# Ledger of designs, part 95: designed miniproteins, single chains, continued (3)

Each design is a single chain, and the fold is of that chain. pLDDT is the mean over its residues in the fold that is shown.

## One batch from the design tools (miniprotein)

Design m11291
Fold by ESMFold2-Fast:
Structure m11291 (fold): chain A 66 residues (1-66)
Amino acid sequence: MSVEEIVELLTSALGVEPDTPIASLSAGQRRMLRYIAEEKFGVRLSEEELAALPNIRALAEYLAGR
């Protein structure tokens, strides 16, 4: 899956833009991102790992690079 396909998946699921800061997301939205990462990509993200990413696009790049 390409970075752009992952960006579309994440932004569609949360109703946000690719450049939306992870820090600006609600606790529920961050939980949904972690759920998608685990279920779709087999990646278990901690709160610390997620907080290290600046925005949705950076998360998509991280998931694509696995």
Scores: mean pLDDT 83

Design m11292
Fold by ESMFold2-Fast:
Structure m11292 (fold): chain A 89 residues (1-89)
Amino acid sequence: SANQQAVQQAVDVLTSGVAAGNVDDGLAQAVAIVNSSSLSDSQKQQLIDLFNQIAALHKQIQALPDSAADTRTALSYQIADLIRQAKKL
């Protein structure tokens, strides 16, 4: 559906922003896509809340030393779960 495409596009731009070292730009683009979509106001708020959580977790990972492999893995699993929740909307 168009709504599923909007969610996937928002996830993709957030992920691209993270990979480029620019989490805040990725988040801003993801929020803009969600706000421009045909999703309900409730679905938009839920997605924006999930994307804010994903961005915060990525910033935590970026702040970790290279030796913090276990913590990085745990935070990465939390991000994967939040992305899965977003894609169900």
Scores: mean pLDDT 90

Design m11293
Fold by ESMFold2-Fast:
Order: C-alpha cells, then sequence, then structure tokens
Structure m11293 (fold): chain A 79 residues (1-79)
C-alpha cells in the first residue's frame, strides 16, 4: 500500500533509479496484491531493468508465459 504509493510518486517525479530500487524490493518481498499493482508501473518505466523486474513479478504470480515475454523485452533493450 504505502510502498506502492511511494513508487507511483517516484515515477511521477522522474526519479526512475529510486523507483527501480524500490520496485526490486517489492518484487522480492511483496504480496500478490502488491505485485499486481506493480505490473503496470514496471511497464510504464519501459527499461531493460523494469522489464526484468516485471518478469520476476509475473513469475511470483505464476504467470510464466507473461514472465517470458517480459524477459524477452528486457533482453531486446540490452542489445
Amino acid sequence: TAAIEELRRLISEGRIEEALALAEELVRTGDDAQLRALLPLLEFIDSAEGYRLLGRAYERLGEHARAAEAYAKSQALEA
């Protein structure tokens, strides 16, 4: 809840490195509701690290096909 609100604030302020650091923590420690709230925010960031974290969030939610797609996007942006 509070962590997702802070993440939205960081993104709106253009503080993307801080947003990605908080998102990485939320991907590791968050519950299913927090992970679902995180998904559109990671898509919005539209970076290689953002898509890597999106893939990890989908894996934690059991959405393996969507996780694979997110990882593919991350790899494409690193190339």
Scores: mean pLDDT 86

Design m11294
Fold by ESMFold2-Fast:
Structure m11294 (fold): chain A 97 residues (1-97)
Amino acid sequence: DKREQLFYKINLEFSDYYLEVAKHLSPSAQAQLDHIAGRTHIQVYTELLDGDYEGALKIIEQGLEEMLSLVAPAEQEFARKLARELLERIRKLIEES
């Protein structure tokens, strides 16, 4: 399934971002990160199965903004840069699909 393969690739990109951001969070913030990531994962999968790539991208953007809200002010710019780079890679994956 081409959509399942696309989801797998997107999930790998999210995992790299998630792990990098998690290094900078308190245990309670990591628990919130896990919740946001899990919800985003399920919603993105649903949109991709429906063929709604624009919906999937909006969910990704929303999830990334919520994850960024957990990051300390001093680390915000670094985390935003990673989020922008992640979103660009995901857009390319969708274009290749």
Scores: mean pLDDT 81

Design m11295
Fold by ESMFold2-Fast:
Structure m11295 (fold): chain A 91 residues (1-91)
Amino acid sequence: LKKMEDRLKAAIDAGDFETAEKIAGGLLAMAVGLENAGDLETAYALYKIVVDHYVPYLEEKGLDEVAEEIRRRYAKVLEKLGKTEEAEKLR
């Protein structure tokens, strides 16, 4: 996971939107799959990488609706894990 996080951060820092979108999209697809499989802790870790790094980048580009959808998915996983206060801060 750290290697994928480092690659995402490098793409964002370079302004390489295509690479950042591809990496973040892959992380999101994996997170959704893990959530559906009941692996909420790993899904949380993957969503957190996307929310911490990619969501601010989307907001900087004016892609607020996409950013909000990602935050909504992350908040749902947080609620399932009992992290209600952390989920509330995303609203």
Scores: mean pLDDT 81

Design m11296
Fold by ESMFold2-Fast:
Structure m11296 (fold): chain A 71 residues (1-71)
Amino acid sequence: VSPAVRRLAALLWAGGVSEEDLEGALAKLGITDPETIAAIRAEMRRAARSTDVAALLAELSQTDLAALAKE
């Protein structure tokens, strides 16, 4: 799983996007690959159980955010 996918999954979870809404949101972005959707879904489930989500979000730099915005 790419770092960008992990950070995106954490941000979607933190933003309150549910697993039910995830597939629709990703489809609107053109992401319809079952493997990519499954990877993001798995990371969101992991984030919901993780005690380290705050630490992962704190690691998100302005450079990382700019890179994701350009992709």
Scores: mean pLDDT 64

Design m11297
Fold by ESMFold2-Fast:
Structure m11297 (fold): chain A 96 residues (1-96)
Amino acid sequence: AEEVVARMEELLRAGRFEEAEALREELRAALEALVDRHIAEHPELSEEERRRLRLMAEATAEYAVELARLAHAGREEEGRALAAEVTARVRARLAA
């Protein structure tokens, strides 16, 4: 799991976005496994906190490449707008 995350970070830092995009599903599975392990280690977490962690892992995998593209292009305002939209979508799904 950690190896996939490290590889994704390396590719995004290098601007190798097509290769990073090809790893999107592997990144999603790796982040889901990391979240499931964290939840198993923390039985005190509420159902809402567990759901939030899962939704954040999903959103991270979905938007990592696009956020990195915007950062590389110096499009900080668009990056902030996308991050705010992603946060709003996670909150909406938690309320459902």
Scores: mean pLDDT 81

Design m11298
Fold by ESMFold2-Fast:
Structure m11298 (fold): chain A 100 residues (1-100)
Amino acid sequence: SSDEKRFIKLYDKAKKAKKDGDIDSFEDYMGDGMKVMLQIMVKNKIPPSQQMKDFGKAMSKYMKTMHDPNATVDQVKQTKDTMFDKGINMMDDRVRKIRS
């Protein structure tokens, strides 16, 4: 569908930005891509994948670490990096399912 093509295009832009070391563009495109993916899933009543559940757990840990006044900058960075790695796995799984 057109929504699926837009999702893939945004995710491809995110992967290119990451490869180019453009972290700000990577995060922006990942956010936009996730929003489109969620819209597709809600519209089509698709249940959360295991990869989405893994991403949700990583996001919760990152949010808790950000709000912990005793957390180090390194701990915040590690939980953020883990969240985006799980996000990539989640989006790769969705792209695979769209193309299969």
Scores: mean pLDDT 87

Design m11299
Fold by ESMFold2-Fast:
Structure m11299 (fold): chain A 64 residues (1-64)
Amino acid sequence: MEELEEQIQRIKEIAQKAKEQAALQTTPEELEEINKKIDEQTKVAIEEVTRLHKLEEEERRRRE
């Protein structure tokens, strides 16, 4: 469970860094589209990693 929070925090950090990088490399029009995609992908990634982490944690506990 601790690793899950770290993964979520990392995902958020990567998303923010990606937005900053995009701002330096793209036009304002492209940046707005990229920011939307980053936000959507971040939400989906957090939801998916949470689900997968629960399954993996349960499997790991079962082998004890």
Scores: mean pLDDT 77

Design m11300
Fold by ESMFold2-Fast:
Structure m11300 (fold): chain A 78 residues (1-78)
Amino acid sequence: AAERAREALENRDEALEQELAAEIAALGKTDPKEALRRLAEALRVALEWAVAAGLASEEERARAEAMIAALEAQAAAL
């Protein structure tokens, strides 16, 4: 049961990564600050979902939170 849930999450993760990459590429042409903010927001939502589902480890959560903070800092610097 847990293995199937993890496999579904991994498949969704790849699709989400591709969508986010395309969104950054598109928004980066007109508004790179907004592109970074949107990416940070999407990662925050994904992290909250993964934590609620019991799929994120403490280390994964810490890494994701650090990445979100870095993206928000980059957006603020633009």
Scores: mean pLDDT 69

Design m11301
Fold by ESMFold2-Fast:
Structure m11301 (fold): chain A 95 residues (1-95)
Amino acid sequence: MSPLLKEAEEHLEKARKILDSGDTSDDARRQAMEYSQKAALLVIEEAERNNFPDDVLLEIGRQLQQMSDYRLGRDVEGAVDYTERLLRIAKEAEK
């Protein structure tokens, strides 16, 4: 696994721990959203840097559009789930 994808996985683990804690405060939800956003950006950077196949880049693009919708709707659970899917796609596409 690339260093960028490893860092993305670490951010997603932090977001998941926040959600799993049952803390529904605005601060906790904001932190989980921030971690998921950081992870998504790292996945994009890896995809661009490693010249992922066009089909994989298209799928990543679709998931990022969905992630943006979840962020605007303040659906933190949806944002984390979709970012985890992005990471999975990227991990499967890397050498």
Scores: mean pLDDT 75

Design m11302
Fold by ESMFold2-Fast:
Structure m11302 (fold): chain A 100 residues (1-100)
Amino acid sequence: MTPIQVISSIISVIVVTYRRVVRSQTPDERQRVIDDGRGRIDTLLGQASSLVSSDIYNQINSNVNTAMQALEDPSLSDDQKQSVVNTVISNFTQIQNSIQ
């Protein structure tokens, strides 16, 4: 997997997790969706750590944490969660451009 491909995979997991969180009917269902998303992201972060510099890895990890914390926050509206996810996607696009 290339650095660009690993970041694209992380973006995909975040987007899928956001959509599943918004569609969740109960707090327990939402938590299971978040836990699944975190597990998938942890695997991808493990791959990223061997593919990118420490500085780029720290940027990826920081943006992942920002997105996942927003998705876990029950006080945030779906629109606020979408805004955070969109910001994180924009940041990941900038990171991908910096690796080329």
Scores: mean pLDDT 89

Design m11303
Fold by ESMFold2-Fast:
Structure m11303 (fold): chain A 74 residues (1-74)
Amino acid sequence: MEAVRLLEEAGRRARGAVVQMANGTYRAVVVVEVGYDPETGARLWQPLVVAEGPSPEEALAKATEKVRELLEKE
């Protein structure tokens, strides 16, 4: 996922997924690591962008554009 690679190149740990929704559209979700829970040792993830489109490619392209806009504001 291009959005994840852009975030990782900016020094952030990121994960992404694209899923088909019940209405036939696709949702792309990108999360970033914000730290560790000291009590559980688990990585803490925060949703950064969510994008939907009629195809997985369009949902991914929208998510990538949202990530680019966020990085440009830094």
Scores: mean pLDDT 77

Design m11304
Fold by ESMFold2-Fast:
Structure m11304 (fold): chain A 87 residues (1-87)
Amino acid sequence: SVYEKLIEALDEVIERLKAGMSDEEVIAFLKERFDKIKKEYPEYKEQIDNIYDTVIEILNDPSLTREEKIERLEYMKKVLEDILKEK
């Protein structure tokens, strides 16, 4: 499902942040991954774009530490997992 692909993408982003990858490199990876998901699930474009925009806002927020960015992304992943369990 689209939500499984989005959860996998967020997990990969979280792992890269934990590994010390730069925000710029993580954003480049995120864009490529989400573009692929959007091509596979064009009917979910709006939902995919909304999640992408939220993640980019978190990664580009200068007030957040790397740890705080990871915590916010882990929370988003949990929300998507809860949605998947209800479907």
Scores: mean pLDDT 84

Design m11305
Fold by ESMFold2-Fast:
Structure m11305 (fold): chain A 83 residues (1-83)
Amino acid sequence: MEVKQEALKLARELGEAARRGEGAREQLDKLYDVGKQDRGVLFQALGEAATILGEISDETGSEEARELAQLARDRMVEAWMSP
């Protein structure tokens, strides 16, 4: 399976987990591990995850989703700044 397709699938599964209030952190970690194979894919997938988690935080008021959205953004910055 193409790394980009797998990473985007994990971003969608992350959104589902965050809406259920369970397993969102684990899905974000899986996305990060898969994305590490390609920095461009990692940056794109983390950006999508941050957007999804931010929307869920806004819709549900979930502090966990807000914190995970920030973590995804922080990981995006690290991926962009990597040599």
Scores: mean pLDDT 77

Design m11306
Fold by ESMFold2-Fast:
Structure m11306 (fold): chain A 84 residues (1-84)
Amino acid sequence: MVSPIIAKVAEVAGVSPEAVARAVEAALRGEDVPSHLVIPVAVALMLEYGFSQREVAERLGMSLSTLSRHSRRIRELERKVREL
């Protein structure tokens, strides 16, 4: 099942809701996430699970510095999802 938050993230990002849901589950298990889904998954983890930026970096198997390079896009997507 796809949560309402994951569905909104997928709609704003222009990707499949099922793809985002599967990628979120992969991240929660410590599995690899496809590069094109990293930002949608980061936003979904923050909005649905209340994860911090640090926890998102840990779940996605990336450095905080790498995640920081995406921080503006993550914040923009989060804002758009919240405004929907």
Scores: mean pLDDT 81

Design m11307
Fold by ESMFold2-Fast:
Structure m11307 (fold): chain A 89 residues (1-89)
Amino acid sequence: MDLSGLSPLELLRLIYRQVRHFSTPPDALDDLEEVLRRIAEGEVTLDEAVNDKSVHPFVRYLLSYLRDQGVSDEELRRAAREFLEENRD
């Protein structure tokens, strides 16, 4: 699938669906949601999250993909905030 032209928010939606669909252990999904919350609140940058050894390796891999797509910390923070608001219970 060609991911060029997707917004950071659309990339986050896709990543979240992949983690939820293919992750058998709940820890990877919980780590993703916590990292997105911390990014949305400005507590961590994308590079800090990618290098945090306490974060699940699969989540770090997906975050490194966002970095490789050229997503900035500000773009990701905005997208994470919007994504979390869409997925509030």
Scores: mean pLDDT 74

Design m11308
Fold by ESMFold2-Fast:
Structure m11308 (fold): chain A 80 residues (1-80)
Amino acid sequence: SMMEEAVEAVRKVKEEVEKNPDISLEEFEELLRKALEPILKKLSEEEREKVIDIALKAIELAKETGDKVAALEEMIKELE
């Protein structure tokens, strides 16, 4: 499933953030963008809109709370 590939991509971003918690929000957004880009190209329009919406919500949550790991955990839950 392409959604399972999206979940795995987000899990890998979470592992990178856990190893490097001091990354900036800009670096965080770039890591997430790069991880999802090859997957988004394979998705239907409906699936792309869903993944993008969930990703934007996760980025906003990370900005509001300062907790990038928690934001990625919420993203994984929304994608599952």
Scores: mean pLDDT 83

Design m11309
Fold by ESMFold2-Fast:
Structure m11309 (fold): chain A 107 residues (1-107)
Amino acid sequence: MADLERVARLVAELLLLELELEELKAKGGPQEEIDRLEEEIRRLLAELERLREALAELQARARALVAANAPDSVEAFVAHLRAVLPGLTEEEAEYIRRRLERLLALE
């Protein structure tokens, strides 16, 4: 159970970094920041090797969310994350939600 909480935090952090990376790429942002985010994502992926299937689904969903830039997709994404990570706390889900809303310029 402690491992599930650690995993939930790492997956949430990875997801937020991937959303930041996609947004930065879409905006044509600085290559130095893109490289930094890609390196941090690679580090987190190495820590989540055992959750490869769940991670792939979360990555695909995050990319779809950014492409859609849709508020309703934030709620659907958080619901999906809770289904995949049953140990995800309400506080962690709310943190993810707020950060996604900020990245999509909804805050």
Scores: mean pLDDT 63

Design m11310
Fold by ESMFold2-Fast:
Parts: structure tokens; C-alpha cells; sequence
Structure m11310 (fold): chain A 86 residues (1-86)
């Protein structure tokens, strides 16, 4: 329940970032990287990668990509373990 609420908050955050992009709002590289991580946590890896390509700072982009790869693997493993434990 609490984890579901956290995922909904992440979904709202990434949707707000997408709306700002659609409106032509200039977002910081940090905000774009955080939104990309958010998409990855929601299992939307293709959208996460597309958003990372908008990050101009190469160091921040590489960092966010590494976090996405690490978090995606950990979340997938944890979800599989939770399903098997039930």
C-alpha cells in the first residue's frame, strides 16, 4: 500500500515533467535526470532513456544511467522475490 503510493507520487512527478516539456518549459539537467530515474522505477525504461538524451551534462547523464541500471535490476529482483514469497 505505502509502496504503491510512492510509485503513484513518482508517476505524478514524471507526468508533470512531461507536461512542462510539452509546454516548451526549459528544465534543468538535474530535473531531467531525476525524471528519467523516476521512469525507470516505474519500469518504463524506453521513456527513461529518451529523457536521459535530453540531459546536456555528460557526467550527470552517465551517473543517472548507472543509477537507472542499478535501481531497475534491484527493483525487478525485489518484485520477483515478493511474488514468490506470497
Amino acid sequence: SEAEKTLEEIEKFVEEVEEKIKKGEKLSDETLAEAAVGYALLGKLELAKELLEKVKDPDLRVYAEAVIEGLSAEEAERRVEELRAA
Scores: mean pLDDT 73

Design m11311
Fold by ESMFold2-Fast:
Structure m11311 (fold): chain A 67 residues (1-67)
Amino acid sequence: MSMEEELVEGARRLLELAKTEPEKADEAAKQAESLYNLTKGSSNPLLQEAARIAKEAVEVAREKGGG
């Protein structure tokens, strides 16, 4: 897999973690926010997808984490 595809998979794993393991929501939110900040400025379509999924993971994790 390319580095970009690995970042997309990482974002998907963080989103899944945020949905299925609320007890890890704070850590998932931190990791997803870092990934979003790394990818949000890219013109690469795969990095844009990673940013979109990472942003969703942050939102889900923050809702589940109670803050």
Scores: mean pLDDT 79

Design m11312
Fold by ESMFold2-Fast:
Structure m11312 (fold): chain A 103 residues (1-103)
Amino acid sequence: MNKGSEYLLKLIKEVLTLLGEGSTLMLVIKDEDAKEAKVAVYRLVDGEVVEVDSRMLKGSEKEIEEEIEKIKKEYGVDLTIIAESLEEIIDKLEEILEELKKK
C-alpha cells in the first residue's frame, strides 16, 4: 500500500481517456536489488479504467524484459511506462499527460 496510489489511478484514467476507448497502458516498476518487477496492465473499457492484469516478475533483467514483451503482446499494449519507483511512474505519466493535452 503506497501513498499516492489514488493520484496514480487518477493519472492513469486521464491518460487512457485521452488515448481513447480500448487503449491499454502497462506500468512496470523494476527493483534491481530484489531482481523483481511489478507489472500492472490497465485498459479503458466503456469509459472505465479496468485492471486487466497485475503480477510480480522475478529473474534476471533479461528474463524480466522478455516477460514484459510477452505481456505487451498478450494485451496489445499501446503505452508502456517502465520505472524504478512509483514516484518515477507518476513523473512519466504527468509528462505524457502534458504532451497528450497539447495535441
Scores: mean pLDDT 82

Design m11313
Fold by ESMFold2-Fast:
Structure m11313 (fold): chain A 84 residues (1-84)
Amino acid sequence: SKVEEARKLLEEAERALAAARSVEDLLNQVVPLIQKAAELLFGKEKAEQMRKSLEAALRESSFDEARLLLRIAIHELRQALEKM
């Protein structure tokens, strides 16, 4: 199901987040997984808006700030998934 695929993508995103060593790693390895999960849950348009917002925020963030932002995004998507 789309819910199971989204859950798997968020688990992969959490592993990628834990393994990341730079903002570039976060942009290239974590953000695409969050976008794919969001697309399954909310559709392509909302997923692209979320990706653009995250990428813009990450460009102006330190590594620690970027990690926190992505952790919050993953948490919010997981909460949405549990309500479905």
Scores: mean pLDDT 88

Design m11314
Fold by ESMFold2-Fast:
Structure m11314 (fold): chain A 78 residues (1-78)
Amino acid sequence: SAEYEEKKDRVLELAREALLIDQEIQKKGFLTEEQRKRLDELLAEINSLVQDILKNYPEKLDELEEELEKVQKEVLAA
């Protein structure tokens, strides 16, 4: 489904951004108010999209989890 692929791609994009912010926080040793606000926004949108996928595409959960694992491994390996 094109709608599922768009939602999946958006979740992966948001997850990558959140992981990169987390890495910057770890390197700097502090969290800015701008980073906190952005992380809250990212996590809220991820949660909303994941709940939508759970409701409309439950058969795609394993695929979504595998793709999220790939993103995490890529970010942590860089």
Scores: mean pLDDT 87

Design m11315
Fold by ESMFold2-Fast:
Structure m11315 (fold): chain A 95 residues (1-95)
Amino acid sequence: SASQKAGDLSKALEDFLRKNENNLTVEQKNLLKSFAVTLRIISSKDEPYAEFMLRMMGLSDEKIDQLLELIKQNKGDELISFLNSLLAQQRAKDA
């Protein structure tokens, strides 16, 4: 389910942040915290709302699975790059 996937990704991001705390910049930590908090909020919503919010963030099932794999492999640079790419796409929609 979308709410479950949002919760799984939120927890994975929080676990990654904890594990890599001393290897991350303040800006990178804030990026990870922001995504984790947003995804945790989404995980608390009903399924239609969770699906809508993930879609608005540009997070398909495939992209969530890719992010979870990057976290599992501890590929921090690729993870940060992916999250920044999602933010850039969101900002482009506001133009």
Scores: mean pLDDT 84

Design m11316
Fold by ESMFold2-Fast:
Formats: sequence, C-alpha cells, structure tokens
Structure m11316 (fold): chain A 77 residues (1-77)
Amino acid sequence: VKVIGVGKDGEKTAKVAEEKTGLKAEYGKTAEQALNNALKNGAQIAGVQSDDVAEGTKQALAEAEKLGIKPEEVIKV
C-alpha cells in the first residue's frame, strides 16, 4: 500500500511518510489529484472497485464522504 500526501504540504508529508514506513508515497495538491496519482501507480484504495483511474478516484472520494472522514485519510497507510 502506498502512502499519500495531500494539500500544499503534500510532497513534504509524502517524504516524511516514506522515511518512517519505507514505502513509496504519492502526493497531490488536492485529495483528488493525490488519489489519481496513487491509482495510476497501482495503489489499492478502500472503496475502489474499478481499474479506471478517474472512476476509482470518484469511488474513493464517495467512500470517504459516506464514512464522514477526510478524503486524505482513505489513502493513508
């Protein structure tokens, strides 16, 4: 599973996560961009059933909203 950084500090957050976990992290300025980048690189994300990156991103965001959690929490390890 890949760790994702979201928002303006997304790249910095991803670097810290890589150092602490030893796992490659993906990032983006928005939750949607971070999810899109993660799915393009083969990340498994909760609520995603599709191999299509755009559809997978929508499914992940919908699952986060349904659970009342921040989109970034769905994609963190």
Scores: mean pLDDT 58

Design m11317
Fold by ESMFold2-Fast:
Structure m11317 (fold): chain A 90 residues (1-90)
Amino acid sequence: SHMEKEKKLLEEFRYLTALVISLSRLAGEYVPEFLEILKKYENKEIDVETAVKKLKEIVEELEKKYPELRKEAEKLAEEILKKEKEIEKA
């Protein structure tokens, strides 16, 4: 269903956001394009599908530049998502 597709895209958006944060922190690299994507999404200038596509491009560039950080970043991203889920418990 369309609703299941949107749910998967939102989950992917959250994961990719956590992954960019993790890669950026581990590499000590500032990624201005990341903040621009988040702002455009918050302002409804782009939809979640477009945001996911752009975040994937950032992740691909960071993983190409820092292939050694990939596994550690994936682990940290999972930890970030786990903490976010606990906060949403209210």
Scores: mean pLDDT 84

Design m11318
Fold by ESMFold2-Fast:
Structure m11318 (fold): chain A 55 residues (1-55)
Amino acid sequence: SSIAEEAKRRRERVEETLERSRKKGLAQGANPDVIDEAVKVALEQMEAEEKELLA
């Protein structure tokens, strides 16, 4: 259960970091579609790593 709690906290921190990066990118005039795709890929990578660690 401790591993599951650690994974949840890690996920929350990553989501906060991605949200902050997204806001910064938008403020700098970056393409929203490109930012959204990058965030999606980062989240999918995180889920894949979490699944591998729990296997």
Scores: mean pLDDT 79

Design m11319
Fold by ESMFold2-Fast:
Structure m11319 (fold): chain A 68 residues (1-68)
Amino acid sequence: DSDARLRQQLEDLLAQVEREEREARERTKKLEENRDLDPEGLEEARERYEELRTQRRHLEGALRDFDA
């Protein structure tokens, strides 16, 4: 069933984004502790973290709508 595959793809994407969000959060935290070493990387990490948070919320909404 194509719908079951689509649901699985959305769940896989959500799991991936959740993993990337956790990694981005940890990376941002470490960069903030050592901001003198990579200030540009810190700014990029913060932007990436916010992007991943937005993507996760959108995927959660898509999965909710799919199940409705």
Scores: mean pLDDT 81

Design m11320
Fold by ESMFold2-Fast:
Structure m11320 (fold): chain A 92 residues (1-92)
Amino acid sequence: SLSKEAEEAYKNKDYEKFIEIAEEIILEQARKAYKAMKEGREDLLNEEAKELAEKYEEALKSEEAAEALRKEIREELKKAIEEEEKRKAEEA
């Protein structure tokens, strides 16, 4: 399971591998949100899931848009890791 592999990578401080696996997990979540939106089940999606579904729809229009979404996901994951590490350092 990708979730288990991501957890193991994070525990081993292999952040590059963690980001790679987490990117695929987020893209799968985006695909599911997009499908729910297309099936008229938008009311079941929270605001973040709706935004992710809209970004996924845009990414389907061109290869450049698809790469832009992947880059955005990776950059957000890198920032989250940096903030978590800073938080741990401040708690010490």
Scores: mean pLDDT 80

Design m11321
Fold by ESMFold2-Fast:
Structure m11321 (fold): chain A 79 residues (1-79)
Amino acid sequence: METVTVEVLGLTPLGRSGQVVKVLTPGVVKVGDFILLHEDRKSVTVLDRDGNEIAKGTIEGPIPKFGEVVTVTITITEV
């Protein structure tokens, strides 16, 4: 499985969505992609800048709140 470490800017107060502002480990996730956190708070869907689904995986790290930048690790399970 591919693991990508990124910095994510929180877009919602509940941390359900964020935008990638920096990629620390190169992979399928790019700067400007969106990360949608599922209701389990563990599974994520990665969307490109146009809103197309590009990957699914699991996330580890702090939940990004609105306006906060946090470092998270995503383990890609589907591309």
Scores: mean pLDDT 77

Design m11322
Fold by ESMFold2-Fast:
Structure m11322 (fold): chain A 93 residues (1-93)
Amino acid sequence: MLKLDPKKFGKALREARKEAGLSQRELGERLGVSQSTVSNLESGKILPTEEQFERILAWAEENGLEHYFLKTGEEQVRDYLISRGIERIEEGV
């Protein structure tokens, strides 16, 4: 999780949150982080921790919003979502 463009990721997070109809506070509550952390992530001021990254992508996958993150072209996002998709396919088969 060390090679991530914070502005691209932040933009994807903001777009996904808006599509879900959530405020920054409400998203923070779902992710277990403060509203200020969500704001800083969306503005690209900070990178997510590995745990925050996993929680964000899991939330996006659960809500059908993973495509916002895939649009970033970030390899780390793609690798994580493919791994999660493979696990779900194995459980469903």
Scores: mean pLDDT 76

Design m11323
Fold by ESMFold2-Fast:
Structure m11323 (fold): chain A 95 residues (1-95)
Amino acid sequence: SSDELLARALQALEELRTAVAEYATTGKYSREDLERAVELLEGHLDKVAPLLSKEQRKVLAERLRELADFLRDAGLDDLAERLEERADRLEAEVE
């Protein structure tokens, strides 16, 4: 169901947020590891987005923007920009 797809996408965002926090605090992940994680997330979002309702896409876009702000706080401006681009695409037909 689309609710299950949304829940899985939101979980993936939280997993990335945790990895970014560990990158910023413990050094557990490299910048390259985070870039690969973002690339995988982008591919997942591109496949899931057409299967979500307008309201679900809006929720996902808002969470992506929050995550992008978190990435900027960690000094990952390039990765943050990529997530904002995906959020903009999700919202393009909702605004």
Scores: mean pLDDT 86

Design m11324
Fold by ESMFold2-Fast:
Structure m11324 (fold): chain A 82 residues (1-82)
Amino acid sequence: LPELLAKHLEELEALEREAERLLAEGVPLEEVEALVGERIAELLEREGHTEEARLLREALRARLAGDREGALAAMERLQAAV
């Protein structure tokens, strides 16, 4: 994970700035988290971390749908995978 972050530092810094801008514009935290998470999932998938990308997307979808248990289960599996 740290090696992946180092390779894509500029892209991740741009994503952080975009997230800060959206929050400042009043976009709900849950929507900003979903956007950031999807961008990170795309990066993971491009680097061959397909399972981690899938679990992250699953967690984000569950969170947006209000499925707290599903979101927690997916995040637990993601943490075990990294």
Scores: mean pLDDT 75

